# Ledger of designs, part 39: designed miniproteins, single chains, continued (3)

Each design is a single chain, and the fold is of that chain. pLDDT is the mean over its residues in the fold that is shown.

## One batch from the design tools (miniprotein)

Design m9335
Fold by ESMFold2-Fast:
Structure m9335 (fold): chain A 86 residues (1-86)
Amino acid sequence: MDLEAVRRALSTHAPLIAEAMKRGDGKAASDHLNQLARDLAAAGAPQSFVDALNQAGDAAGQGDEKAALEALGKADAIYQQAADAA
């Protein structure tokens, strides 16, 4: 896994996802989550992390805020585990 590429992708997309969610724009949040998942897959992130972000994106796009937040929480836990191992 390219940790610098992972950090760069998170730094780029996380503020955009947070802003979209804060304004209630589930479609914009979905687009940013799916782009983040693609960038993380390219950086060699664990498939479980990529899958969790894609699930969050799908839920956000459908307006299922609860499912989107649960999937984001799962992705955050996976990221913390990977960061602690580095």
Scores: mean pLDDT 77

Design m9336
Fold by ESMFold2-Fast:
Structure m9336 (fold): chain A 85 residues (1-85)
Amino acid sequence: MVKYEILSEEVLPNGVVVKKIRLESGLEFTAYSNEKNGAASELEAALNNVKAGIKAGLSEEERIALAKEVVGNEEIAREIVEALK
């Protein structure tokens, strides 16, 4: 399981929740969601997509590609895939 911490959380005037997240490796990214007090939507979606890919028998490279589509960063995508056994 990918370990992360929320460094900051801000609610924009339009109701979008913006979270700055740090992974255990020290990589940081910004996640956006409309869910007040919810999980970081981008990271959660990437984790769920990789987990579904494992169940479907996708290759490691294909799982990295799926995670990268959500988070937009290859290093973060690789870290997500490596954290999911």
Scores: mean pLDDT 67

Design m9337
Fold by ESMFold2-Fast:
Structure m9337 (fold): chain A 85 residues (1-85)
Amino acid sequence: SMIEERAEELIERLEKSSDEERLLLLGETDLDVRGLMWSNSVPVEDRDKIMKLIDQAIDALLAGDYERAKELLREAFDLLNKLLS
């Protein structure tokens, strides 16, 4: 699916990026995901769950835990994919 393709593209870009670039990419991802959820009328409680996972991924990057950040991002995109399928 397009969501799965976007998730894998993001993970690939993050793997090739510096820590500063990773934070910037996650900030861009936050905005893109919000827009996508809004345009698809995703329920507020599901939006809150997905945004919480992205916030936790940002926190993990700030703590230097890139592997945890990737797991949280994949979980967020898996939930998004289920809602938009």
Scores: mean pLDDT 83

Design m9338
Fold by ESMFold2-Fast:
Structure m9338 (fold): chain A 57 residues (1-57)
Amino acid sequence: EKEQLDKLKEIALKILKENNRDYFTKEDIERIAKEAKENNLEIELELIDGEVRFVKV
Protein backbone atom coordinates (compact mmCIF):
# COMPACT_ATOMS: atom_id res chain seq x y z
CA GLU A 1 0.00 0.00 0.00
CA LYS A 2 2.72 2.52 0.91
CA GLU A 3 4.63 1.58 -2.24
CA GLN A 4 1.51 2.19 -4.33
CA LEU A 5 0.97 5.55 -2.63
CA ASP A 6 4.58 6.55 -3.33
CA LYS A 7 4.19 5.63 -7.01
CA LEU A 8 0.98 7.63 -7.26
CA LYS A 9 2.64 10.65 -5.65
CA GLU A 10 5.54 10.40 -8.10
CA ILE A 11 3.13 10.37 -11.04
CA ALA A 12 1.25 13.35 -9.60
CA LEU A 13 4.42 15.37 -8.98
CA LYS A 14 5.72 14.59 -12.47
CA ILE A 15 2.52 15.87 -14.07
CA LEU A 16 2.55 18.97 -11.85
CA LYS A 17 6.15 19.80 -12.82
CA GLU A 18 5.53 19.16 -16.53
CA ASN A 19 2.62 21.62 -16.45
CA ASN A 20 4.72 24.22 -14.57
CA ARG A 21 2.10 24.66 -11.84
CA ASP A 22 2.14 24.44 -8.06
CA TYR A 23 -1.49 23.24 -7.96
CA PHE A 24 -3.57 20.56 -9.69
CA THR A 25 -6.38 21.20 -12.14
CA LYS A 26 -9.27 18.84 -12.88
CA GLU A 27 -7.49 17.82 -16.09
CA ASP A 28 -4.33 17.01 -14.11
CA ILE A 29 -6.35 14.86 -11.71
CA GLU A 30 -7.92 13.01 -14.64
CA ARG A 31 -4.51 12.33 -16.20
CA ILE A 32 -3.08 11.16 -12.87
CA ALA A 33 -6.05 8.81 -12.42
CA LYS A 34 -5.49 7.39 -15.91
CA GLU A 35 -1.79 6.71 -15.27
CA ALA A 36 -2.59 5.23 -11.85
CA LYS A 37 -5.06 2.83 -13.47
CA GLU A 38 -2.46 1.88 -16.10
CA ASN A 39 -0.07 1.05 -13.23
CA ASN A 40 -2.75 -1.07 -11.47
CA LEU A 41 -2.83 1.17 -8.41
CA GLU A 42 -5.77 0.68 -6.02
CA ILE A 43 -5.70 4.32 -4.99
CA GLU A 44 -7.87 7.22 -6.12
CA LEU A 45 -7.20 10.93 -6.15
CA GLU A 46 -9.72 13.43 -4.85
CA LEU A 47 -9.56 17.20 -5.01
CA ILE A 48 -10.85 18.52 -1.69
CA ASP A 49 -10.82 22.26 -0.99
CA GLY A 50 -8.05 22.71 -3.55
CA GLU A 51 -5.87 19.97 -2.03
CA VAL A 52 -5.10 16.62 -3.61
CA ARG A 53 -5.74 13.64 -1.35
CA PHE A 54 -5.02 9.98 -1.98
CA VAL A 55 -7.74 7.53 -0.99
CA LYS A 56 -7.86 3.77 -1.32
CA VAL A 57 -10.53 2.43 -3.65
Scores: mean pLDDT 67

Design m9339
Fold by ESMFold2-Fast:
Structure m9339 (fold): chain A 89 residues (1-89)
Amino acid sequence: MMKELEEKAREAARKFAKLAKKAAEHNGDKVSEEKIYGAALGAWEKDPIGAAEQMAGAAKEIGKEVPEVREEAEETAKLAEEIAEKLKA
C-alpha cells in the first residue's frame, strides 16, 4: 500500500513539474522541470499529506491562470487529491 502511494506521488510530482514548466513558458519565463520535480519529492518526504494538498491547490490555480493547460491542471489536481485522501484514511 505505501509503495503504491509513493509511485502515485512520483507520478503526481512529475505531472505537476510538467504543468508548472508549461505555465511558466506560456508567461515567457524559464523553469527547470527537474528542479520542480525534486522540490515536490522533497516536500513529500517531509509532509506527504501537506505536500499532496498543496500540489492540488497549486495545480488548480495554474489551471485558472493559464486556460491552455486547464485539462492537465485538473488531472494533476485530481491525482494529488486522491493521494491526500488515501493518506488520511
Scores: mean pLDDT 82

Design m9340
Fold by ESMFold2-Fast:
Structure m9340 (fold): chain A 91 residues (1-91)
Amino acid sequence: MVSEEEIEEVRKRLAGLSPTEVAQLLDELVREHYRLKKELEAGPDPETQARLERVERELSALINIELRDAVDRGMEISKKLTELEKKLEEL
């Protein structure tokens, strides 16, 4: 798993980005990962391997951030639904 320090660094980079820009960054990283994987299959070299490992760590950090944010949004929606249910019981 990626370190909390790597997650914090990626989160700082994402702090100014819109959801669309974050999705674009994710797509770019996925494409880079796929390209580097193909290059390694054609001719493994230490530099390409190091680049792949860096991209994989960045992807893992970004996915972890998006999952945490999705869970937080889910919890917030659940809280709002519980509040609405209580208001309905007061009718």
Scores: mean pLDDT 72

Design m9341
Fold by ESMFold2-Fast:
Structure m9341 (fold): chain A 59 residues (1-59)
Amino acid sequence: SVEEDIAAMREAAALLGPEGQALFDRAVEESKGKTPEEAREILDRARREMVALAQARAA
């Protein structure tokens, strides 16, 4: 669900620090007032960016 996705992304963002938090905050803000379909696309993009950041930090 979208709520579960948001909760998981919030936790991931906290672990990634300020850069991850900024990606999460931007996605949440941008999703406000959007259709469910648009919000899902915004959150999916942010999740992929956070995954890429996590991979960069693990390298």
Scores: mean pLDDT 80

Design m9342
Fold by ESMFold2-Fast:
Structure m9342 (fold): chain A 77 residues (1-77)
Amino acid sequence: SVRDAVAQAEALVDQQVQDIILGEVTLEQAEEAVRKALEALGLTDLLPAALRYLRESTSAARDEFLRAAEAVVRRRE
């Protein structure tokens, strides 16, 4: 379902942000992983908000990403 795909995207992006903070992945590696995952899930409309969250690693950017994700769910219901 779209909600399941969005939940997977949210978990993946949060994990990539955590991995960047811990120094386990580079920003470039995280951006590539997120691009591929969102393409596979059919959620490319979330890419700008997800990339902003990866780059900024702030709660404000996370909130914007979550708002964009909920908007996609509402639009596709």
Scores: mean pLDDT 85

Design m9343
Fold by ESMFold2-Fast:
Structure m9343 (fold): chain A 62 residues (1-62)
Amino acid sequence: MDEVIERVRRLSKEMQKAIDSGDEQKALELARETARVGGLDDESTQELLEVTREQSKKAIAE
């Protein structure tokens, strides 16, 4: 069970790197993988994707 938490943490770090670099496509792919590994439902997955998209766009705009 701790394996899932470790995978989510690793994916979250990679997702943050993609967001910071403005790679929206990569960030969204990592967000989907994080949601799948973490067992999020469809609604929570959509919320994560929207937040990831917004953060990626802000990183490029600033």
Scores: mean pLDDT 77

Design m9344
Fold by ESMFold2-Fast:
Structure m9344 (fold): chain A 78 residues (1-78)
Amino acid sequence: MEAVEAGVQALRELRKAIEASPDPEVQELGRRVIEEIQRLIKEGKADEALKYATEAVQAVRSGDLEKLREILEKVEKL
């Protein structure tokens, strides 16, 4: 339960970071990452969801499209 709540909070922070980004490509990739993180939370993979949501927040804030793409590829395989 507590791990799921942490994952939901990280997902909220990720959404906020994406909305604040001026880069439409960051916003598009970030939304796809959000969908995969939501799936991980629903599947009970809360620790993985928290990890990748946290990494994605940093990538969105820095405008790192390559890092966002790597995160997306990793979460899609889970």
Scores: mean pLDDT 80

Design m9345
Fold by ESMFold2-Fast:
Structure m9345 (fold): chain A 68 residues (1-68)
Amino acid sequence: SLLDEIVERTLAMVEKHIESEGLSLEDALRVADLAVETLGKKYGLSPEQLEEIRKRVRERVEELFAKR
């Protein structure tokens, strides 16, 4: 679905920034939030869809940091 694609794209972008810039968890979550908001505006997503994507992305970003 479009929501799944947005989650995948957001995560790929955040992972690259974590690797290249050495982002903290706080900064990574901030980058993720901005990316979701930007993509949501481009695709005309509802606030409920944005919250769902944010929740999924946040959980996966936190998981990436749980290893480190």
Scores: mean pLDDT 81

Design m9346
Fold by ESMFold2-Fast:
Structure m9346 (fold): chain A 116 residues (1-116)
Amino acid sequence: KLDLSKFKDERLKAFAKGLEEGLKRTSLSEEEMEQLEEALLKLILGGEPLTLEEAYIVGKAIGIIKDEETFLKVLYQIITSKPVKDEELTLEKVLSLIKDEKVKEDVKLIYEFFKS
């Protein structure tokens, strides 16, 4: 299980918490789906960082979907606040965008948990 106390980045921590909860579920509620739609617009358009609540709901959705490509695209957006590109993302590509070594550790912990 994820040790959330080790996270430096509060947005990645919120995403990780959502991911852990999503992995235990098969669907989102109607209210959660409405919150997800607003967060997805920020991910598509870019330029603005997700709020902690938006990172959390997106994490839940990723935990339910369990799709690695979508997971990596969301991590890219949380880190860069830039529009998601059509290019295939790898963990190495996402990590290369991070200057803070502790934030890199946060991303690696989330990825390890997602793949376990």
Scores: mean pLDDT 80

Design m9347
Fold by ESMFold2-Fast:
Structure m9347 (fold): chain A 69 residues (1-69)
Amino acid sequence: SMDDKIKKYIDKLDSSDPKVVQDAIINLIKISKSMSSSTQQKIVDTVDKKAPNDPGSGVLQLQYGIDKL
């Protein structure tokens, strides 16, 4: 299910491997494109909390047009 996919990628954000974290962020943003604005915001908030100092996550959020509240 879509919820299972989201959970899988969120769990990968806790990885010690920066490439795994970045791949998870990319996949979460791609999945979010087909979802409601409230779900997109929840994904953005989760990424920000788990990877707040990752410069790649900020760039990816801007690239995919997901805004923070």
Scores: mean pLDDT 66

Design m9348
Fold by ESMFold2-Fast:
Structure m9348 (fold): chain A 78 residues (1-78)
Amino acid sequence: SAEAQQQILTLVLAAAYEAQERGLTDLTRRLVAAANSRDPAVMLATLEEAIAALEARGETELAARFRKIRDQMLALLA
């Protein structure tokens, strides 16, 4: 639905904002590019890659917040 697509967009932009506040410029750019694609599959894949990158960097708290965002996106895509 259009409402679900808008909510997914809002979730990806929220993740981008969190990355920007942490100074993660490349990650912020990737999340914004995914949002601009308007493709939920691209947005989900980019968020999954972001979670993996954050975990690899030891950014445990931000990774946990992104996992919550991912779980909300998955519920909207079901």
Scores: mean pLDDT 86

Design m9349
Fold by ESMFold2-Fast:
Structure m9349 (fold): chain A 88 residues (1-88)
Amino acid sequence: GHMMEELVKKLSETAGKDGYLYGLLQGLSEEEAQKVSDEASKAVGETARKLAEQGASPEEIMRAAIEVGLETINTTVEKIKKERKAKE
């Protein structure tokens, strides 16, 4: 329904914003921080949509979105930092 679509959208957008800001705080460039934003938004959006389609509660969707968002942000930042060290 419309409410669930809005929830998925807001969770995806929030994860993207958090990823961008955290990337910048970790010393990434704006371009690299945007990559963190894109990966976090995508992972959270895909996870939230899948759970919504499976009939998960809003609370379960939010919990999973927070966990996937944090994991994706941390993993993507560390991947970018390792790639920078390999090229410099």
Scores: mean pLDDT 88

Design m9350
Fold by ESMFold2-Fast:
Structure m9350 (fold): chain A 71 residues (1-71)
Amino acid sequence: SDEQREIILRVNRELEERLDELVARGELTPEQKRTLLGVVNQRLADARPRSLEEAREIAERTMEELLKEIR
């Protein structure tokens, strides 16, 4: 739906801004940023979140899992 698309686009933009900050600080590579964005976007598409809060929770959980794996 248009509402789900808007939610995903907004969360993706918020995530990209946070990941850009991590890359700028040398804490994350550009390749890792692309991988993380891809995984989060796929999980959001599969989950079809009904609210911005639900989408943010999915993104945050996915980020926590993936950041632990690259440590």
Scores: mean pLDDT 83

Design m9351
Fold by ESMFold2-Fast:
Structure m9351 (fold): chain A 68 residues (1-68)
Amino acid sequence: SLVDSLSPVERVVARVMHSRGRPPTDTELRVIAQGLGVSVSTVRRAREKVLELVAQDPSLPQRVLQEA
């Protein structure tokens, strides 16, 4: 499934999108990057991929929460 293809970074981005009803801001991307020990660029690329996947399946952020 689309959820099974998500990296840990992409799952966090999807959860933030579900809770906020919008993509994470640049400030939120920095917080996610610090929490996960990855670069901000990695989280920005994850946001781009999650947005593409959400265009295919708008329920994806909710499904990521269910598969916690």
Scores: mean pLDDT 75

Design m9352
Fold by ESMFold2-Fast:
Structure m9352 (fold): chain A 92 residues (1-92)
Amino acid sequence: VEVELNITVPPSADVAAAAQALLEAALRIEKAGIKVRSANVFVDPSATKIVLEAKVYENGEVVDVIRKEGSPSADLFALAREVADEVIEKYG
């Protein structure tokens, strides 16, 4: 199993904090024995919310998508931890 982590944030969000939260989630998932394929931060000028998504790959195909949403002021680290924990519970 491999995981792709994507976070989409509005331009008003703390992009550095989003990147750090995603890195911490990736390291948490890797420590559980699951390979992180990629971790991507997207800044979307039309976004009204934060979206964190983990795409789960098996044999090169997407088999699951774990998605969490938050307001533009949401705790990025809490959101990232919730997604990482759900990935580990299902695939760790």
Scores: mean pLDDT 87

Design m9353
Fold by ESMFold2-Fast:
Structure m9353 (fold): chain A 95 residues (1-95)
Amino acid sequence: SEREKRREEIEKELASLDEEQKKEAQASAKAVLAKLEEGLRKLAKEAGLKEEEIEELIKLAKEDREAFIKKVEEILGKEKAEELQELLEILEKIA
């Protein structure tokens, strides 16, 4: 699939990076994770979640990834949950 190809390309690039390039990639991955948190808050608010439910969802993302993905599937649907899971897997390989 297209997503599997992107993952393989990222793995190849990471293997070719020196220590400074790897550190920069890790910093970029952390910045992307912060943007994902902002996007998730916006999407959850648009889906009609209360502030307390949004904060619990963000906490779950940091403490229990499996429960987080399951909750995203319930709120935003399976497609969004699959996209987030794949993106998080890619970011974890960089970080």
Scores: mean pLDDT 73

Design m9354
Fold by ESMFold2-Fast:
Structure m9354 (fold): chain A 115 residues (1-115)
Amino acid sequence: SEVEELLAALSDPDPAVRLEAGLKLMEDPDVKVRVAGVEALGALGEAAVESGLRPLVKGLFDDAVEVRVAAARAIGKIGAAAKEKVKDLLEKLLSDEDEEVRKAAKEALEKIEAG
């Protein structure tokens, strides 16, 4: 399946291949598949800033708690390079209905402000 091929591409030695796979996985109807895409974009770090940051911002406001938590953590892993584009959005997540989302947003804000 396309999902199986995209999941395999997350192990590719080329970061551009991993980035493209992560972006496509984030559009999947399955919550677990979107989480895998978000985590893959976070693992790319600063390499995700140009093409991955907008999809990660969409992930911050996903219907699934697991995707919002993963997106906040992924942005935290990208660090200070994301700060100007995401700080206000992470601050909105401090008022999220779910405690784990609020915690992940707080930790991400600490990481992007520290560097």
Scores: mean pLDDT 84

Design m9355
Fold by ESMFold2-Fast:
Structure m9355 (fold): chain A 87 residues (1-87)
Amino acid sequence: SMKEEAIKKIKEKVEEIKKLIEELLKEGKISEEEAKLLIESLDRFEAWVVAQLEATTDPAELEALTEAALKALETAKEELKQYGKEK
C-alpha cells in the first residue's frame, strides 16, 4: 500500500541518520548528551510523521507529506555531515 511504502521510506531514512549519529559518537565528534538529544528528536519526528501519514486518505496529500518529511530528514543528515567534514 502507499501508506506502508511511505512509512517504510521514512523509517529507513531515520535509521540511516541514527547510524550516522552513532558513527559521529564513536569518532568523538559529538557528545553522548548531543547524540541522545538528536536521537530523541528523530524518534519524535518519526512518530509525528507516521501519525500524519496514517491519518491521510488522499494519495496526493500522502505523497506531499512523504516528500516533505524526506526533505526534512535529508536536511538533518546534511547538517550532521558538518560534524564529519573538515572543521
Scores: mean pLDDT 83

Design m9356
Fold by ESMFold2-Fast:
Structure m9356 (fold): chain A 84 residues (1-84)
Amino acid sequence: SPIDQAVSYLDQAIQSVKNGDKDKAISYLDQTKQSIKQSKDKFSVTQYTSMMLQVVGAQVDVQFGRYDDAVNTLQSTKDFLRSV
């Protein structure tokens, strides 16, 4: 499902962040956003907006080298996606 794809891309993004691979992390987060968009009908407007803002925030954290903050945000987003 697109949710399972988003979770898979989040796992790859988290691993890329832990490896210090900013370019791969940003790429996987872009793929995560696309997969979440494909599942938009499964979420309330508030849930969808919150998740998209979390992913964007994590991309900003990665760009500024705030890797621990990015990992924590992405793990929270992943846990939410698995609850749907």
Scores: mean pLDDT 88

Design m9357
Fold by ESMFold2-Fast:
Structure m9357 (fold): chain A 75 residues (1-75)
Amino acid sequence: GPLSLEDAAEYAIKAARILANEGRISPETAEWVIERLKEAAEKGDLQAMRDIADEVAPVSPELAAAIRHFVDLAE
């Protein structure tokens, strides 16, 4: 796809920050997602980013959709 894995993680992190700033997810949820996305990017692990989306989906379907979108653009 048009994004690198690192770019996909960075855009997903930005989405988490935007949602937290808008009060649409808790700061704790944003921090948890951001740290796990950073770890996945450092490992070069696209599947880990998908797993993060699946895990956050019950709390924030919007954040899960954003992560999935950017991961799809990195393939």
Scores: mean pLDDT 88

Design m9358
Fold by ESMFold2-Fast:
Structure m9358 (fold): chain A 87 residues (1-87)
Amino acid sequence: SSLLEEFIAKVTAVAKEMESLSLEEQKELAIKFLEEALKTVKKYFPDDEKAIARLEEALKRAKEAKTKEEIEQVMKEVLVTVLDLLS
């Protein structure tokens, strides 16, 4: 739990740095990152149904995002999913 909290805090710090970017720039970066992450997880962890489903939903949410805060939330969920997968 403490490791998860530290990870979420680091993700929040990165997301805050992205506040200097426009919403469009943040969306493009997030979508590109998520597409690569999804390809990687499907290749190396094809049996992790939960991780794949979370990344697919995150990609959809990133594409539909209307605010920078929504992008930040999506990226936090993705990085938590990746941490859980690697633990």
Scores: mean pLDDT 76

Design m9359
Fold by ESMFold2-Fast:
Structure m9359 (fold): chain A 75 residues (1-75)
Amino acid sequence: SHMERLVEQLRRLLEQKDLSGAYDLVMKAAEEGPEATRAVAEAIQRWLEENPDSPYAEAVENLLRYAEGVLASLS
């Protein structure tokens, strides 16, 4: 599905440490609505749970807070 493609694209961006691309994807999901934005936010949360000792964890936590703020603005 399109949602599954968004989640997979986010996972790839985070694995590549492409934080700017991940922020762009959150914005694109926001244009599609709250369901797409929630799916992306949940995928960011899952990545953090799977990578707690990553040197990028703090930057990805900031991305999650951004995505949650965007999601809240759509509700």
Scores: mean pLDDT 86

Design m9360
Fold by ESMFold2-Fast:
Structure m9360 (fold): chain A 63 residues (1-63)
Amino acid sequence: VDKKQIEQILEDLAKTDPSFEDRLRKALSSGEKFINLKELHPSAPDIVAPRNVVEDFLQKKNL
């Protein structure tokens, strides 16, 4: 799974559930190096997103 595929999944989930970004921020604040997307949202695929990819995604949203 490449970075573009993970970013697309994150974008789709954020569009579906406005609270998803907050769940991502909470997962990052807990010190997780890898984030299981299925644990954060039931509609998410069972994939693990590297912390830096999630941080990049949220950085684009925060600007």
Scores: mean pLDDT 77

Design m9361
Fold by ESMFold2-Fast:
Structure m9361 (fold): chain A 116 residues (1-116)
Amino acid sequence: GPVIGGTITLSNLKVTVNSDGTGTVEGDVTAETEEGTLTGKAKGGARYGKKTNIVIASLDGKLEGSAGKGTFGATASLNVNKDGSASGRVGAFLANDTTEKVAGLGGSASGTVTFK
């Protein structure tokens, strides 16, 4: 079936990076589509690259709102700043209750990174 367009925003991300460069991530999600808005919580894993100073995060979650209910999967690339703030881009897909992908989403991600 047709995939609708939309935007995704990951906000208030909390990334924890272990000494081996593995990590965890959690935060808030807003997805805006032609059918309406979906919001929820996201969590997943992260990997930090010391040479690039980038976190790659893989997140998923359940979303609900005016567009209905669904699940999402996302990959975010975050540039880490010296103060521990991080921001970058995200790409994601929305799926409905039958696991059919209904939207391809792009957008922004922001939060903080803590190193252990």
Scores: mean pLDDT 84

Design m9362
Fold by ESMFold2-Fast:
Structure m9362 (fold): chain A 71 residues (1-71)
Amino acid sequence: VKEELDALIEAARAGDREAAVQHARNLTKKLIEEGKINLALIVGPVLVRAAREGRFDEVIRIAEYLKKLLE
């Protein structure tokens, strides 16, 4: 999960919309696989939508918060 969060932040900082959407989807899948289903259902759609809409600052803020929450 941490590697996927770091990759998502990097893609968002680079302004790479396609990569940010891909990493947001991969993160959602990993959260489901780890049994964090409720978190995935709440945060997953928000991250994918923010990435798709180019709201990279929001993507970075949410991903940084998740890194702290999941450590």
Scores: mean pLDDT 82

Design m9363
Fold by ESMFold2-Fast:
Structure m9363 (fold): chain A 90 residues (1-90)
Amino acid sequence: MKKEKEKLKEELLELKKKADEAAAAGDEEKAKELMLEILKLMARALGASEEEAEAIETFAQLAELYEKAEESKKKLLEEIVQEVEEELKK
């Protein structure tokens, strides 16, 4: 469990850094692609299947998965997001 959390946190942090860099460079297409990868990673953290994660295209779809997810998976995602946000904040 802890290894899964650390791996997801590391992957999310890397994707967010790349998305921020692409946005700063004006590469809107790359930023959008990286944001989509972030949504898919979050879906997997919520316990989505490979098929469900691959089908994620919008934040609204991720929100629907979040509502249906187990409490432990919701907590895992929120902890990962908070830790990544704090690390990016300086």
Scores: mean pLDDT 78

Design m9364
Fold by ESMFold2-Fast:
Structure m9364 (fold): chain A 90 residues (1-90)
Amino acid sequence: MEEVRREAYELAVETLLEAMKHETDREAILHLIGMVLRLIGMELDGVSARELIEEGIRLLEDALTIVTNPQAQAILRAGIERLRALLASL
């Protein structure tokens, strides 16, 4: 489960960071940074793989509502689907 937890963390964080590369709206970028910090806190707290994946999906879905760039939206959607597949593998 440690491997799945790390994979979920890396996937969620990398998805948010990659989406930020295509976003130019300052407030959207600041919200995405806050989401990354939330995920870092959860990883440090050693939450379960399920909890990390479920929160990761929630954060990426929230991010999808605030980003305006189509490439950023596509990256977030791909990340959500990958996290859902990971959750289904538990």
Scores: mean pLDDT 86

Design m9365
Fold by ESMFold2-Fast:
Structure m9365 (fold): chain A 80 residues (1-80)
Amino acid sequence: SPKLEEVKKEMEEILRRALEEMKKLSREEALELGDKTEEEIAELLEEFKNDPSATEEEKIEMAKFAQEIRLELIEEIEKI
């Protein structure tokens, strides 16, 4: 659905911006940004899951996508 694709793009943009900012930060600041980024992604997932127009299949797909974004964030943080 258009809404599913919109939220996925928003999560990808959040990750992209966080990863670019992390390159400019100390390790401690990058870890803090990582925590805030994970929280922002979790909030988007919760908002999507509470949308009455979203199907159960779309909610499952969004949860899987959010987990993929989270894993990519963790992998990049581990390189710091």
Scores: mean pLDDT 86

Design m9366
Fold by ESMFold2-Fast:
Structure m9366 (fold): chain A 58 residues (1-58)
Amino acid sequence: MSIEELAREVALEHIDESPEKIKQIGIEKAKSLGYSEREAEETGLMAAMLALFLRHGV
């Protein structure tokens, strides 16, 4: 699973959560899958931004 795929999954599954919560969930999930600290932070940020985009795009 790519960082982009993981971020999308987290964003869709947790769409109703705050951006801060979505970012934290994305970071924790990426770390649990063995991604680096940097990659985990990127995953969390992407997930939060994707969720915001989806909320405003609907």
Scores: mean pLDDT 82

Design m9367
Fold by ESMFold2-Fast:
Structure m9367 (fold): chain A 78 residues (1-78)
Amino acid sequence: MTLEEKREVVKRLAEEFKEFGKKNNIKADEEVYKEMKKLSTEELIEKLEEMLRDSSTSIESIYAVALAAAEKIEEEER
């Protein structure tokens, strides 16, 4: 998968998490989100890939990383 393909997947994943979280009262981890916003887009994509491979990672943490990554990708596309 190319970096451009990964960016598209991350944006879709963040949208799915937003919809799922809204319907099921699941919130992105605020502390994780704040720390992740300090990272580069590439670092956020790598972190998200690691978390998705680790079944022990909480859904709230994965949501926070996906949200931060998608926001940075969208900022770069503007």
Scores: mean pLDDT 80

Design m9368
Fold by ESMFold2-Fast:
Structure m9368 (fold): chain A 89 residues (1-89)
Amino acid sequence: MNLAARLYNEALEELKKDPNNTEAIGKLLVTAPLLFKFDETLEVSLKLSRMPNEDQIKALQSAKQVAEQLNLQHMVEELDRTIERLKSR
């Protein structure tokens, strides 16, 4: 979709400037699989898993906002559950 592609390109540009940008990581986590960028999806997921818990939460909150913008209600619900789980650590 046009909006998903736009957010994907914005995330790539942001990550070139700051590879630890949690907002950009969140955008990429949602948009990359929608564009069948499976290698990038795996790479960003592995990177996210190695980040501090607070940064994982920030990235997932950004992913939730992107999922809401794209009207992906099931993904919003799954991201919300994951965020709550991480906060309880």
Scores: mean pLDDT 85

Design m9369
Fold by ESMFold2-Fast:
Order: C-alpha cells, then structure tokens, then sequence
Structure m9369 (fold): chain A 105 residues (1-105)
C-alpha cells in the first residue's frame, strides 16, 4: 500500500479568514473521500491585529500508483480551493503545499 500525505500551510490571514479557508478545505477534502486534520494557531500582535497560521493535513491510502495519482489530483484540487480563498482574503497570504508518497508494508 501507498500512503499519500499533503500539508497546506497558510499564513498572514485573520482568524475569521483562516476559519473560512479551513471550512472550504475540509468540505473539498470530504467530497474527495480524504481525511483532513485542521490546526489553527492565532496570535494577537497588537489589540487591533491578530495573525493566524492555518495547517491542513490531508491523508489518503492507495493500493497502487494509479490510485496514488488520483489521490494526489484530489489533494491538489483541495489545495487550489484553499489557496484561492486565502488570496481572495489577503493577496499577501503565504501559502505552502507539500506532498509525500511513501510505501507502507
């Protein structure tokens, strides 16, 4: 079996916008049958300024390379939805997406 993991990290969003991006990511992942784990970390820099880091971890299991490619495509669609929402909220949002495929036996 192959384990497929994607991590989507979004920085420079408000807490409200990070929660909205998280919900969109979770919905898209669920529609694709992926497991999604969401972590939101918020810091108050000044009374008027809160900054939030959003991490979405997606996981899928494939029996072969063709299934792994399909999972990667679904993860990519989820990442694109999150990125689109982040940039709509703040054009200076920082988005990082990483993928890992490993054999598990």
Amino acid sequence: MLEVIARIVVENLSEKDAKKAAKIGEKKAAEAGLKAETRIESEVLTPDKKVTKLTITLRGVAENSDQAMQILNDMGQTATAVMTEAYKANINAKVEVTYEVRRVE
Scores: mean pLDDT 83

